Designed miniproteins, single chains, continued (5). Designs and how they scored, part 27

Each design is a single chain, and the fold is of that chain. pLDDT is the mean over its residues in the fold that is shown.

## One batch from the design tools (miniprotein)

Design m16972
Fold by ESMFold2-Fast:
Formats: structure tokens, sequence, C-alpha cells
Structure m16972 (fold): chain A 57 residues (1-57)
């Protein structure tokens, strides 16, 4: 579940489709994404970090 959501988020970010993130994610999940983005230097690092943070919700 968390892995599937994290994969979808990474795909949307790679596509530049930021508007769909607001429809896909709730406030807690969006906070997890912002925290994950602060921990990584590239989108290639985002998937495992975001998966861990979403799983902790």
Amino acid sequence: RAEELAREVVELLRAGDFSRLGELLDVAELKALMQALGEVSSLDELFPVLTRRLAAL
C-alpha cells in the first residue's frame, strides 16, 4: 500500500504533474512527501524514503 502510493507519487513528480498530487494525497501524506523531499537530493532517492514515511503514518 505505502510502496504503491510512493511509486505513483514519484511517477507524477517525474512527469511534472503536481496538480494530481493534491487529489492523490491527504494532508498527512503530503507532509510525509515534503519531509522526504527534504532528505533526498534527487528523485531516484525519493522512493525508499517516501515509502518509509508513508508506512509510518
Scores: mean pLDDT 79

Design m16973
Fold by ESMFold2-Fast:
Structure m16973 (fold): chain A 98 residues (1-98)
Amino acid sequence: MKEELIKKGEELEEKGKEAYEAGDYETAAKYYLLAGKYYYLAGDYKKAAEAYRKAAEAAKKAGDEIMAALLLASAYKLAGDEEKARAAAEELARLRAA
């Protein structure tokens, strides 16, 4: 069960990478986000955090700064990096206030 979720996440990450390399950052962000959700359901929070970070980078390149900040805050929280999670949450609040 967990192995199937991880495999699906890996397949989605590969699709995200292909979209990113093709310059389709919006599609890349969607695939990386979906990959992260599958890793989260599998209980692999490290892989989920890495996938959300890649989704944030793709979202930023697609021009969605609010989504990028939200995904980055989620990634750091899942990774247990409380300082970076707080900094990313403060940036998200700043972007929403602007």
Scores: mean pLDDT 84

Design m16974
Fold by ESMFold2-Fast:
Structure m16974 (fold): chain A 99 residues (1-99)
Amino acid sequence: IEKAKELLEEGRYEEAIKAAEEELKKDPNSAEAYAIIAQAYYELGEYEVALLEASKALGLDPNNELALKTLEGVAKNGPPVVSKVAEELIKEARARIAA
C-alpha cells in the first residue's frame, strides 16, 4: 500500500490506481486501497468513479480521512447530482462514527 500512497502524493494518479488495485488483490477489504483509488480518480476529474470508490472505503471504515476528503471534494466541485450524493454519503458516514 505504501507504493500506492507515494504515487498519489507524486501526482502519478493512474499508477497509484494500478498499485492500489494490486493491493486489493491481496486484501479485498482494504479501505485504504479504495480511498487511494477514489482520490486518484477525483484528481483525474472522474467524479462518479471517485464517489463510488470513496463510498466503498467508508463502508469498510467510516473514519477513513482520505475517503471523506475525496467526498468533500466531489461535493464541492462535482456535477449537481454527484455533489448531492457525496453530501448524503458524508452525512451517513458521520452518523456511523457518532453511533
Scores: mean pLDDT 78

Design m16975
Fold by ESMFold2-Fast:
Structure m16975 (fold): chain A 58 residues (1-58)
Amino acid sequence: SELEEFLEELKKKIEEIKKEIEKLKEEGGSEFEIEELEGIIALLEGVESYLKKVIAKK
């Protein structure tokens, strides 16, 4: 299923961005960049939650 493939790709991207956030926090990166990435994560996790609900209704 294309939706299942997209969900797996989305999960991988979320984990990659989370690792980038952790690295930025450890390295003393920009607070603005961290906030932007955290905002992106929140949006992507919302999409993930919605897709999980759609897939579960099969």
Scores: mean pLDDT 82

Design m16976
Fold by ESMFold2-Fast:
Structure m16976 (fold): chain A 55 residues (1-55)
Amino acid sequence: MLSDEELEELQREAMQRAAAEHGRDLTSEHIAAAFRELLREAGASEEEIERLVRL
């Protein structure tokens, strides 16, 4: 499982990546999608990803 510090870093990265890609059309769904991908790359399970993204 990822630490709280690692989760905060990944969440910030997800926000920045989504904002860079979508700009003015940015939605919470875009951020959530980017966060899910980063969590998968970091080795989180699908159950952990679902829990973390819904927070």
Scores: mean pLDDT 76

Design m16977
Fold by ESMFold2-Fast:
Structure m16977 (fold): chain A 64 residues (1-64)
Amino acid sequence: SAREALERAIEALRAGDYEAAERHLVRAYLEGGITVEQANEIGRALRAGDRERAIAILEEALKR
């Protein structure tokens, strides 16, 4: 489910497992758990090394 994919993405990011995080993020996007704007912002945050910003966006998505 989109919720499970979001939770797994957060867990992977907290563990520093960026390969697992990418797989779960793609699944979350395809299942409608995050918007294209959220996906783009997460991508920008991760390229900047801002893991906490990426996690915050994912946690916001989980509140829906």
Scores: mean pLDDT 86

Design m16978
Fold by ESMFold2-Fast:
Structure m16978 (fold): chain A 56 residues (1-56)
Amino acid sequence: MLVLSEETIEELADKLELSEKEKEELRRVMETKSQEEVLLFVLEVGVKATLERIKE
């Protein structure tokens, strides 16, 4: 897939400071869902987390 590798998605989740439970759900989704579905999930959560982090 040319969108994102599994490693990239994991790094994004780490940067977004997802909780341990959210990371576990992400890994499960990565194994059971398509890459695009995982990407959409990460983007949705990531946008919120990124906006909060920009607010220093």
Scores: mean pLDDT 65

Design m16979
Fold by ESMFold2-Fast:
Structure m16979 (fold): chain A 61 residues (1-61)
Amino acid sequence: AEGDRLLAEGRFEEAAAVYREEIAKDPNNALAWAKLGMAYQMAGREEEGTAAFDRARELYL
């Protein structure tokens, strides 16, 4: 919803903040971790993006 809109607008740091809030409410939300990874990669934060994608992968099994 709001995070997806911010990603579409190129507001990657703000999108990451929204996805972090979603994760704070549900840390098992694999989709939110994957979207956080995408937002970090687009923001140029590659290491943090990779870590978020790794967490999403662990949750999907």
Scores: mean pLDDT 83

Design m16980
Fold by ESMFold2-Fast:
Structure m16980 (fold): chain A 89 residues (1-89)
Amino acid sequence: MMKKVFDKGVKVVQKGINRLVRAGDMDAAQQLTQIMQQALEYYRQGNYKEALQQVIKGLELGIEKLKELGDDDLVEEAEKVKEEVQKAL
């Protein structure tokens, strides 16, 4: 269960990073990338709750930045996945 929810969260954050890169928001893309690297490191160390908390942080920042870009479809996907990740905590 936790691996599946973590993978979904990571995938959506990666979609957000790609969207921000295409929009030229390299600062936001870099911040999300750093949050994702921290999430992956926690997961690799077996710190699964901390990994999921970093994914939530990435999704929250991603949602904020994607709303600024008007990407409503990706915002809706990210909000839904954030709820799934929060329920796994």
Scores: mean pLDDT 87

Design m16981
Fold by ESMFold2-Fast:
Structure m16981 (fold): chain A 73 residues (1-73)
Amino acid sequence: AADVEAARRVLSQLDAEEVKRTATVIANYAKERGVDEAASAFQKARDAAEKGDLETAVDNLARGVEILLQASA
């Protein structure tokens, strides 16, 4: 919620393989919870990490987390 920027900073410390693994796990979690918008964001993060675009990957991970937190409120 209020800490999306903090989450983004933590996520930016991950390498591409860690981002891909993390994005896959949390995308599946979001999909199982019916939060398709968050799952879509996490899938975009995985795709960006696969292309070596860690900035875009981290931004999409943070967006997905924000959507999940809002949906769980």
Scores: mean pLDDT 77

Design m16982
Fold by ESMFold2-Fast:
Structure m16982 (fold): chain A 62 residues (1-62)
Amino acid sequence: SGGYFDLGLDLYSQGKYEEAKKYFEKAIELDPNFISAYTNLAKVLEKLGKYEEAKEVLELAK
């Protein structure tokens, strides 16, 4: 899952938020306990204006 997470971070740094979201979601699919993937997915969702989804994802990162 680290590989997908690293791709997500790279895409996020490029402003490619829709693609970054997909790779953070893939990282979570491979490792549902990957806390950093949830926190970064929430950041992407906020950039996309999806504030309720971001809040829900952050609750899962506990």
Scores: mean pLDDT 85

Design m16983
Fold by ESMFold2-Fast:
Structure m16983 (fold): chain A 68 residues (1-68)
Amino acid sequence: GELRKKILEAIAKILNAIGKIIDAKKKLEEAKKKGDEELVKKAKEEIKKAEEELKKAKEELKELEEES
């Protein structure tokens, strides 16, 4: 059952990263409406970090599916 557990963990990481991207994009929209350049920069950095987490989690899932 170890492979199944790792697949589920990778899926959970993907979902968490997607949630972070959605939240960060929402913050970016609000920051743009306020004209707050510092909040805009922070939100863009949060999006970039969450996209990197998503990429890594997708690669982990693909390795588990392709090499299992």
Scores: mean pLDDT 83

Design m16984
Fold by ESMFold2-Fast:
Structure m16984 (fold): chain A 74 residues (1-74)
Amino acid sequence: SDKILDQLNLLSGAAREASYEYPEAAEELAELVKKAGENPEKWKEYAEKLIEAAKKINEEVGEKLKKALEEALE
């Protein structure tokens, strides 16, 4: 469970930074992070949705979130 919590914290931080630069996407990114936290058994599914949403805004942010997801799988 600790790895999931650590990765959710990383995803939350990255989503927060993306929302600061792209405020029009802030609600969507925040909602996906909230759902991942509330449903830790589905965190991977929500993390992938968050990466996809972030990539539409900024490709580099999407890549950082993808790396966080890959680390959580280990």
Scores: mean pLDDT 69

Design m16985
Fold by ESMFold2-Fast:
Formats: C-alpha cells, sequence, structure tokens
Structure m16985 (fold): chain A 57 residues (1-57)
C-alpha cells in the first residue's frame, strides 16, 4: 500500500530528526488539524495526517 510506505518513510525521517517527545507533540498537533477538517473516511484521514506531518518537517 503506497500510503503505508509513505507513513513508514515519514516515521523513519521523524526518528532521525526528532525526539520521542517531539514526535508525540507533532502527532497531537496533526490530530487536532484532522479533527478540524472533519474527515469521514479513514484512508482520507491517513493521507491528510501524512501531509500535515510532512509540512511540519
Amino acid sequence: DEIDKKAEELGEKMKKNLTLDEVNELVAEAVEELHKKGLKNSDEAKKEMIRILEEKL
């Protein structure tokens, strides 16, 4: 799955550049943005999460 591959690559990039606490804060911030967007489909939410995290890196 292309989205799962992107998530894996992003995870490695975050591990290289961020501490665990920084990763947790970044993910929490991205989750808040997802809630504001009101996405109904889990695949769409996953894609948007990846995009938000990429923008913050």
Scores: mean pLDDT 75

Design m16986
Fold by ESMFold2-Fast:
Structure m16986 (fold): chain A 50 residues (1-50)
Amino acid sequence: SLPEEIQKAIEKAKELGAKVISIRFGEIYVEVPEGVDVSELEKLPNVKII
């Protein structure tokens, strides 16, 4: 199981249309499809855009 903070960040990133690629060292690495608002993703804790 993942920490609650990480789980919430994953769910929010998915809501915003990001694809979760990997989770490493408490950071969530996401790929942003064309048309997704990057600024909303940047507000999320522990999210790294690839």
Scores: mean pLDDT 77

Design m16987
Fold by ESMFold2-Fast:
Structure m16987 (fold): chain A 79 residues (1-79)
Amino acid sequence: AEKEVEEKLEEAERLLREAEERKDLELAEEALRLAEEIPREARYVHKYGGRSKKDLEFAKRVEELIRRARELIERLREE
């Protein structure tokens, strides 16, 4: 359902913020894992009808979250 996917993204974004504040590798890994669980169809958009803009914006948010989580994990592991 759309609500479950949105809640999962919001939770992953929350976990990433906490990981950045606490420099917590485990929280960063959890944020990445949760973001990757978002269905592929919700992350990768096809330009169809009037939904294409909202789907594209959602996919960009998920891709940006995954990118940031991976970058944070890499930085924390370089200690």
Scores: mean pLDDT 73

Design m16989
Fold by ESMFold2-Fast:
Structure m16989 (fold): chain A 64 residues (1-64)
Amino acid sequence: DLVDKVNELLAEFIEKLEKAKTREEIEELYDEFLEKLKELNLPQWALDEVENAKESIINNVLSS
């Protein structure tokens, strides 16, 4: 199931984000996550939402 694969990637991404301490580390983890999502052949609207969320994700992790 595509949803299960996305959820597994998201869980892995969140676990790695909890260990990230710098903006550069968060950006590298985000880029890796986005690349893996692209390999799953997600619809463009879903990829666009993830790309549009990049700054929000970085800011939320850094403020945690």
Scores: mean pLDDT 80

Design m16990
Fold by ESMFold2-Fast:
Structure m16990 (fold): chain A 66 residues (1-66)
Amino acid sequence: MELLEEAKKALDNGDYQRAVELAEKAIKENPENPEAYLLMAQAYGRLGDTEKAREYLKKYEEIKKK
Protein backbone atom coordinates (compact mmCIF):
# COMPACT_ATOMS: atom_id res chain seq x y z
CA MET A 1 0.00 0.00 0.00
CA GLU A 2 1.47 3.34 -1.15
CA LEU A 3 0.30 5.28 1.92
CA LEU A 4 2.12 2.90 4.27
CA GLU A 5 5.31 3.17 2.22
CA GLU A 6 5.10 6.99 2.32
CA ALA A 7 4.43 6.90 6.07
CA LYS A 8 7.53 4.72 6.60
CA LYS A 9 9.65 7.13 4.54
CA ALA A 10 8.32 10.09 6.53
CA LEU A 11 9.15 8.29 9.78
CA ASP A 12 12.67 7.49 8.54
CA ASN A 13 13.17 11.15 7.51
CA GLY A 14 12.09 12.41 10.94
CA ASP A 15 8.83 13.89 9.64
CA TYR A 16 6.74 12.31 12.36
CA GLN A 17 3.66 14.50 11.81
CA ARG A 18 3.52 13.47 8.15
CA ALA A 19 3.95 9.83 9.17
CA VAL A 20 0.92 10.18 11.48
CA GLU A 21 -1.18 11.80 8.73
CA LEU A 22 -0.31 9.12 6.16
CA ALA A 23 -0.84 6.23 8.59
CA GLU A 24 -4.19 7.74 9.62
CA LYS A 25 -5.28 7.79 5.96
CA ALA A 26 -4.20 4.15 5.64
CA ILE A 27 -6.35 3.25 8.67
CA LYS A 28 -9.35 5.03 7.10
CA GLU A 29 -8.92 2.99 3.89
CA ASN A 30 -8.36 -0.32 5.73
CA PRO A 31 -9.14 -0.25 9.47
CA GLU A 32 -8.04 -3.90 9.84
CA ASN A 33 -4.48 -3.29 8.59
CA PRO A 34 -2.24 -3.85 11.64
CA GLU A 35 0.82 -2.22 10.00
CA ALA A 36 -0.90 1.19 9.89
CA TYR A 37 -1.49 1.07 13.66
CA LEU A 38 2.14 0.09 14.25
CA LEU A 39 3.27 3.13 12.22
CA MET A 40 0.97 5.38 14.28
CA ALA A 41 2.48 3.98 17.48
CA GLN A 42 6.05 4.51 16.23
CA ALA A 43 5.34 8.06 15.01
CA TYR A 44 3.62 9.12 18.25
CA GLY A 45 6.43 7.53 20.23
CA ARG A 46 8.94 9.63 18.31
CA LEU A 47 6.83 12.74 18.91
CA GLY A 48 6.96 12.00 22.66
CA ASP A 49 3.25 11.19 22.93
CA THR A 50 3.78 7.96 24.82
CA GLU A 51 0.10 7.58 25.76
CA LYS A 52 -1.07 7.65 22.12
CA ALA A 53 1.85 5.41 21.16
CA ARG A 54 0.67 2.80 23.70
CA GLU A 55 -2.94 3.13 22.54
CA TYR A 56 -2.06 2.43 18.91
CA LEU A 57 0.33 -0.36 19.85
CA LYS A 58 -2.54 -2.04 21.74
CA LYS A 59 -4.77 -1.73 18.65
CA TYR A 60 -1.97 -3.19 16.51
CA GLU A 61 -1.66 -6.22 18.80
CA GLU A 62 -5.44 -6.79 18.89
CA ILE A 63 -5.77 -6.69 15.09
CA LYS A 64 -2.64 -8.77 14.39
CA LYS A 65 -3.96 -11.67 16.53
CA LYS A 66 -7.10 -12.00 14.35
Scores: mean pLDDT 82

Design m16991
Fold by ESMFold2-Fast:
Structure m16991 (fold): chain A 73 residues (1-73)
Amino acid sequence: MKKFKVTLKTEDDVIEDEIEAETPEEAVKEFAKKEGAKITSPIEIYESDGLKIAVAKAEINGKPATISASTKK
């Protein structure tokens, strides 16, 4: 498994963690489950400096949120 830096950002808070997963999409899904967030958009994949980044919109406790996962070197 690979380590991903995961971030859940709301209007009020930023939560950062590390998740082990096979893909950045799986890291986003696992982090959403861990934090109790519901993914509300398709997961989009970006590539920057040879690193894969996954981003999705989510909702936590009735508030809009954004979840991202980036591959660590």
Scores: mean pLDDT 81

Design m16992
Fold by ESMFold2-Fast:
Structure m16992 (fold): chain A 70 residues (1-70)
Amino acid sequence: MSKLEKALEELSKVLSEEEVKLIKDLMERGLKAGLSEEEVLKRVIETLKIRYKDDPKVQEAIEKLEEILK
């Protein structure tokens, strides 16, 4: 399973299907632009930190994504 697939699985536990689809679309655009999986995941993490700063469950999921990034 790719790092991005693991990240989407973790996010699906705390985000709606529509929100997960938006994140998946963001990931696909980054990959098509020539970014690595690690660069795409880093950008997703940064976006989530800003968008969901007041959501503690999403912040906990972000910590798991940062672990996947390593």
Scores: mean pLDDT 82

Design m16993
Fold by ESMFold2-Fast:
Structure m16993 (fold): chain A 99 residues (1-99)
Amino acid sequence: SKDEEIAAKIGEVQRLLGEILALARERYSPERLAAVEAAVREASLALSQYPELSVEEARKVREEQIRRLRELVGDDPEMLELVRRIEEKLEELIEIKEE
């Protein structure tokens, strides 16, 4: 079902956010780690709202979250790849909502 597909994409994004946190904990300073943890918490909260948002609203939220994550990890190619995968999964979630 559409609801099950959306829930699956939310789960995939939550896993990728967890991978970002794990890598940040291993290699970032306490200050940078705190910023990444805050961004991930905000992204996770917004993710819970995606089923209720319009397609247009969901795209705007996605763009802002991806921008913030890229700013925080922009010097780290491995982290940027995780952010790219999150952006891709969020677009897939939004496409399911358009159906």
Scores: mean pLDDT 86

Design m16994
Fold by ESMFold2-Fast:
Structure m16994 (fold): chain A 65 residues (1-65)
Amino acid sequence: STPLTRLQFAVLQAIAAAGKGAVVSAAAIARRLGISPETARRTLRELEAMGLVERVPGRGYRVAA
């Protein structure tokens, strides 16, 4: 398994902190972590590729079940 980067871990924790099954937008993650929306979107795509989050079309991302 590929280890998470510090940023990937922070993004995953921010989604998890929103609650079980909660959908969080890239903009909300960017605001919470003080990063750009582009950095948040890229990191969420990386986590999705790893199977750790799932995309909810038109809404954002949630932690994978």
Scores: mean pLDDT 84

Design m16995
Fold by ESMFold2-Fast:
Structure m16995 (fold): chain A 61 residues (1-61)
Amino acid sequence: MELSDREELIVAYATSLLLEGVPEEEVRRRVEELMRAAGLSPEQRAAVFREFDRRLAEIRA
């Protein structure tokens, strides 16, 4: 809910990869690359990974 449009697109992309069966570690690596390219702050990166962890937990439930 507190994510920017760009942050939400990164999380949506990560969620898509998880649903395709891409390993979590590979998804995290790609998310880190996208955040670096987007110039996200440490706080924004923490918010993205927090939302990613929530969605990962939902997918695995």
Scores: mean pLDDT 79

Design m16996
Fold by ESMFold2-Fast:
Structure m16996 (fold): chain A 62 residues (1-62)
Amino acid sequence: MARELAVRITALAIRAIGDSIDGKDPDPAVIDELRRLLDEAVELGALSEAEATRMLAQVESL
């Protein structure tokens, strides 16, 4: 549950970082899925709203 969400969030963040290193624009589908998983992690108490907002902002700013 929370661990599976953390693994998926990490995998999507790594993909976004990889795309940024390759000079590609962020994939909107990856950003949207990351947002959904972060919202679910907050609902489950795995992350605070502030932590989720920071993670999403870091990925969106790549």
Scores: mean pLDDT 75

Design m16997
Fold by ESMFold2-Fast:
Structure m16997 (fold): chain A 66 residues (1-66)
Amino acid sequence: NEDGEKAREAGEKAAKAGDGAGAATASHQMSLNGDKENAERAAEAVKEAGGGEAAARTAMLSAQRA
């Protein structure tokens, strides 16, 4: 959905800026909306953009709860 897409974009932007916490928060919001697929993509973006293993793992756990 569009809200999940925007949250994913915000997560990717935060991850690229080195804000792993912001990216994890965006992923969590997507999982609360049941948007597991976009939450998982945000988690991948955190990991790849240098948000660190811990931030990526937090986002992944959030996505799994959806």
Scores: mean pLDDT 61

Design m16998
Fold by ESMFold2-Fast:
Structure m16998 (fold): chain A 118 residues (1-118)
Amino acid sequence: AEATQQRNQEALSLWEILQPRIDKALEEGDYEKALKLLTLALSTLLGVPVGEELPPVGELLELAEQRLDDLPPVTGIVLERLAEVLRKLGKYDLAARAERLSRQIKERNPDAYRRALE
């Protein structure tokens, strides 16, 4: 449907803007900045309002678990990067949860990930 295509395009555009900033933060060892950018991306993809403070990562992961079938496929890539950053910060339980959600989203959207890898 056109509405799904529009949401997927907006999600990809968000990731195209944030990915270079996240990659630079990771290259510089600034895992706190990478976490902030990934938390912002996930909040936006979930439609969670972002004020002066970002929502807690655990709350965002709970919302993502409830909405797996409604999330843009790029959310799987965001969650994979989030799991990597959380692991670097020693937050292993949150990292494992994000990695599991990433796999579940990818399994639900195999054709979208196949095209992204080609």
Scores: mean pLDDT 80

Design m16999
Fold by ESMFold2-Fast:
Structure m16999 (fold): chain A 100 residues (1-100)
Amino acid sequence: SMRLEAEIELGVLEIQLGVMYTVLEKSEGNQELAELVREVQDAATALVEELLREGRYEEAIRVAREAIERVMEVSKLVEEGDYEKAKEKLEELLEWLKER
């Protein structure tokens, strides 16, 4: 079921963003970046849920998978301590989610 596949991909994305939020929250001085992660999660969830309601399952899967790949890039930057580039990539992802 494409719907189930889309729901699974959204679940993976939400877990990835939740882990990233927790890591950033424990890092002093990264509250702005943590809030940006929350904004990305809200935007991604809203978009994928809208596509699912519209029966646009193939697009929902593509959006969730693209977001997962972009979040993985951000996660690597966070692990490397490159918070400025992580912020830039999260802002690009948020804009992409809103401008679809």
Scores: mean pLDDT 88

Design m17000
Fold by ESMFold2-Fast:
Structure m17000 (fold): chain A 95 residues (1-95)
Amino acid sequence: SIEEEVEAKLEALREKAAAAGFGDEEALALARIQGYMKLILDKYGEFNEEFREELKKILDMSDEEIEALRRAMEGDEEAEKKLVEWILEKARELA
C-alpha cells in the first residue's frame, strides 16, 4: 500500500540521517516532518490541489518539491532521490 511504501521510505530516511551524522535535534526534526507527511497523506488520500496546499502550509514545500513527491510516489527513482535530499536539508534547517 502507499502507506506501507511511505513508512518504509521514511524509515530509510532515518537510517540515512544517522549515517550522515545527524544529532538528536535533527533526528527529532526529521521525525516531525515524517509525522506531518503521514498525517497529510492519511487526510487526503489523493494527490490534488488541497493536498498540495497542505504540503505548502505545513512543510513549506515548493511546487518543484511537491512535483518531486508526486513523481516519487509513481516510482520515479530520480525524483525520490531529490525528495530525500530535500527532506534531509529541511530537517537540518528545522533543528
Scores: mean pLDDT 71

Design m17001
Fold by ESMFold2-Fast:
Structure m17001 (fold): chain A 61 residues (1-61)
Amino acid sequence: SAEEEERVAIFERHLKALTPDQLELVLRFLKRQAETASPEDRALYERIIEVVEKRLEELKK
């Protein structure tokens, strides 16, 4: 949905300003949230988790 895509875009913008340590904290938080989320929210969390993991991987190179 447009709302879901907008939320992902906001998170991507926010993640660009974070340090690797902060990204790891965000990743742990998101994984915990995904464990108890509804199927719809879980799908959103999984996509955001992928974005965070990719960003963290880029910063560790």
Scores: mean pLDDT 78

Design m17002
Fold by ESMFold2-Fast:
Formats: structure tokens, C-alpha cells, sequence
Structure m17002 (fold): chain A 67 residues (1-67)
């Protein structure tokens, strides 16, 4: 559980870096969607819902890969 939580937190931090890169490249709408899923994943982690957190992280990752 602790290892999984740390892994998800690290993935969120990496997605925050990618969202900033999207803003810097003018892809503001894509960055906004990534930040939305990051916020939802952090809320899920706070509630102890690791499965929902992973789902939101995967959604944010998909947006980054398509941008």
C-alpha cells in the first residue's frame, strides 16, 4: 500500500511537469484538462481510493500523450 501510494504520487508530480510544458507550448486547453485530472487524483488519494486515483492519472497521461 505505501509503495503504491508513493508510485502514484510520483506519477502525479511528473504529470504536473508535463502540464506546465503544455502551457509553455501554448496548449492551454490540454494543460487545463491534465490539471483537472491531477486534482481529482489527489482528492482520490486523500480519500484512500487508490483505484480511482490511478484511473484519473491514466486519463491525464492519455491527454499528455495525445498533445
Amino acid sequence: MEKERKELTKRIEELEKKAKELIDSGQVNAAAEVYRYINESREALEKGDLEKAKEYIDRAQEIVEKA
Scores: mean pLDDT 83

Design m17003
Fold by ESMFold2-Fast:
Structure m17003 (fold): chain A 64 residues (1-64)
Amino acid sequence: SKKGTQAGAAAGAAAGGMISAEQAARLIEHYTGDPEGGRRAAEAAARGADPETRRRLIEQAGGG
């Protein structure tokens, strides 16, 4: 979904150090409507989680 793509971009920006985990979590929540899933995805990406873990968390957030 387009919301999942935008959530993925926010998580990617956090992982790349362009934005904070807090900012990414808010953006993901805004696009997906899932605050818990969005927060987990953003924080995992910001902590330097591997790309596969990031994708799975974003997919879970986008599914809600």
Scores: mean pLDDT 63

Design m17004
Fold by ESMFold2-Fast:
Structure m17004 (fold): chain A 64 residues (1-64)
Amino acid sequence: MRVALAGPNAESVATALGLRAGEPVPLAELRERLAAQGVVAPDASLAEINRALREKTGASVRRV
């Protein structure tokens, strides 16, 4: 599944992860990068990733 960072602060979050806002990436790659930063568990679902990002940054993840 491919996903992209979207919403408020998406550009800042993407830059911190070495990605670009709106760039389609595999969900597994986004999850790995977020887990490396301690934002989510290595096995986090898309819903858990979205919850953590919205709570901490205001950004979200969309399917593309």
Scores: mean pLDDT 83

Design m17005
Fold by ESMFold2-Fast:
Structure m17005 (fold): chain A 69 residues (1-69)
Amino acid sequence: AEPSAEETALQQEIVRLVNRLHELRPDWTPGEIGLLIRAAQNGELDPSLPEEVREVLERLKEAIDRLKA
């Protein structure tokens, strides 16, 4: 079955947030981004990260969690 309209919107938001994170930190590999998303999911994000980067990672965590629900 294809994803619902809500799931499609969440997938599009995830893509936008990943692209935003890559624009903010082009030095990060996809693997490093994946580890940081996992850290956000575990509540273990480094508080010394720039606020804008932390905000994007928290939003990615929320969108991914909603997509999996």
Scores: mean pLDDT 78

Design m17006
Fold by ESMFold2-Fast:
Structure m17006 (fold): chain A 70 residues (1-70)
Amino acid sequence: MDALGQASAEYLKLRTDPEKLRKYAEEARKEGIEVDSPTEEARENALAALYQLRKYAGLDVKRLTVPAPA
């Protein structure tokens, strides 16, 4: 599995465990990752995903903007 595949697989596992997903979102915030989102739920999901990308794929993503729901 490539690095992106590994990060994706770990994020999908977190989606089955909301408590772990929330904890990884908090770790992302501690590492200075910021997400602009209209909702806290979408922000937590994005933060957790970016943390997995940094951890497993080595992607240095510092900021992400999540669009408002249509």
Scores: mean pLDDT 73

Design m17007
Fold by ESMFold2-Fast:
Structure m17007 (fold): chain A 71 residues (1-71)
Amino acid sequence: REALRKELLELIGEILDKIGDIIELEKKLEEAKAAGDEEKAAEIEEEIKKLEEELEKLKKKLDEVETKLKE
């Protein structure tokens, strides 16, 4: 169980880091939209989508580890 707890904490850390990156990019996206920089806005939107996909994969791993810890 200790090994699973370490894996859980590592996954939580990665998830929090990805959420932080997404929040930062969302702020930059709003700035780009406010400035009328549609090209920059489109680039940031693509980066956010990629991070959201990575976040979903990490959340699935987190659910698996949580399930094993409840066993």
Scores: mean pLDDT 82

Design m17008
Fold by ESMFold2-Fast:
Structure m17008 (fold): chain A 79 residues (1-79)
Amino acid sequence: DPEKIKEEIEKLEKEIKELELEIEELEGLIGIIEGLIKRYGPDEELEEKIKKLEEEIEKLKAKIEELEKKIEELKKKLE
């Protein structure tokens, strides 16, 4: 059913957009924490929090890449 494949692609594209917004929010938080470290001096807890946020962003990017691969596979089935 080509229509079901198109609906699945649209759903996956929406999920990617939501993950991209989450990444932007996490990047914003890193920027705020980096600003605090620059202003008040080095803080091991804040530096560890940045590392955890960067690891979470990398996981979200990997999830987006998997969803993009699924979209490409679904598009090939429509060809």
Scores: mean pLDDT 87

Design m17009
Fold by ESMFold2-Fast:
Structure m17009 (fold): chain A 105 residues (1-105)
Amino acid sequence: EEAARAAEEAAEAANEAARAAGESGGRKGAISATAAGVSGAGAYAAALIARRGPPEPGAREAATSAEGAARTAESAAESATGEYGKRAREAAERAREAARRAREA
């Protein structure tokens, strides 16, 4: 349950970082936003599986997906500029923290 919740939070944060990077404009922002969005979707799917299935295998997969989402959220944050850059960086930090909690659960 904790790992699934943390992975879901990481997915949401990665999607927020992707959205902020996309709003900042430019080709780099669009590419990073797409990558972060894809990783966020994967973490969300893993969280759903972890909530339904046996605790051990689902929790491990959720943690791995959350770590992937955090890494791509960081890349999206690097591409975002101005006010969107601040929002993307904050979202990336939340994704990173959520990934840590998923790993420790």
Scores: mean pLDDT 68

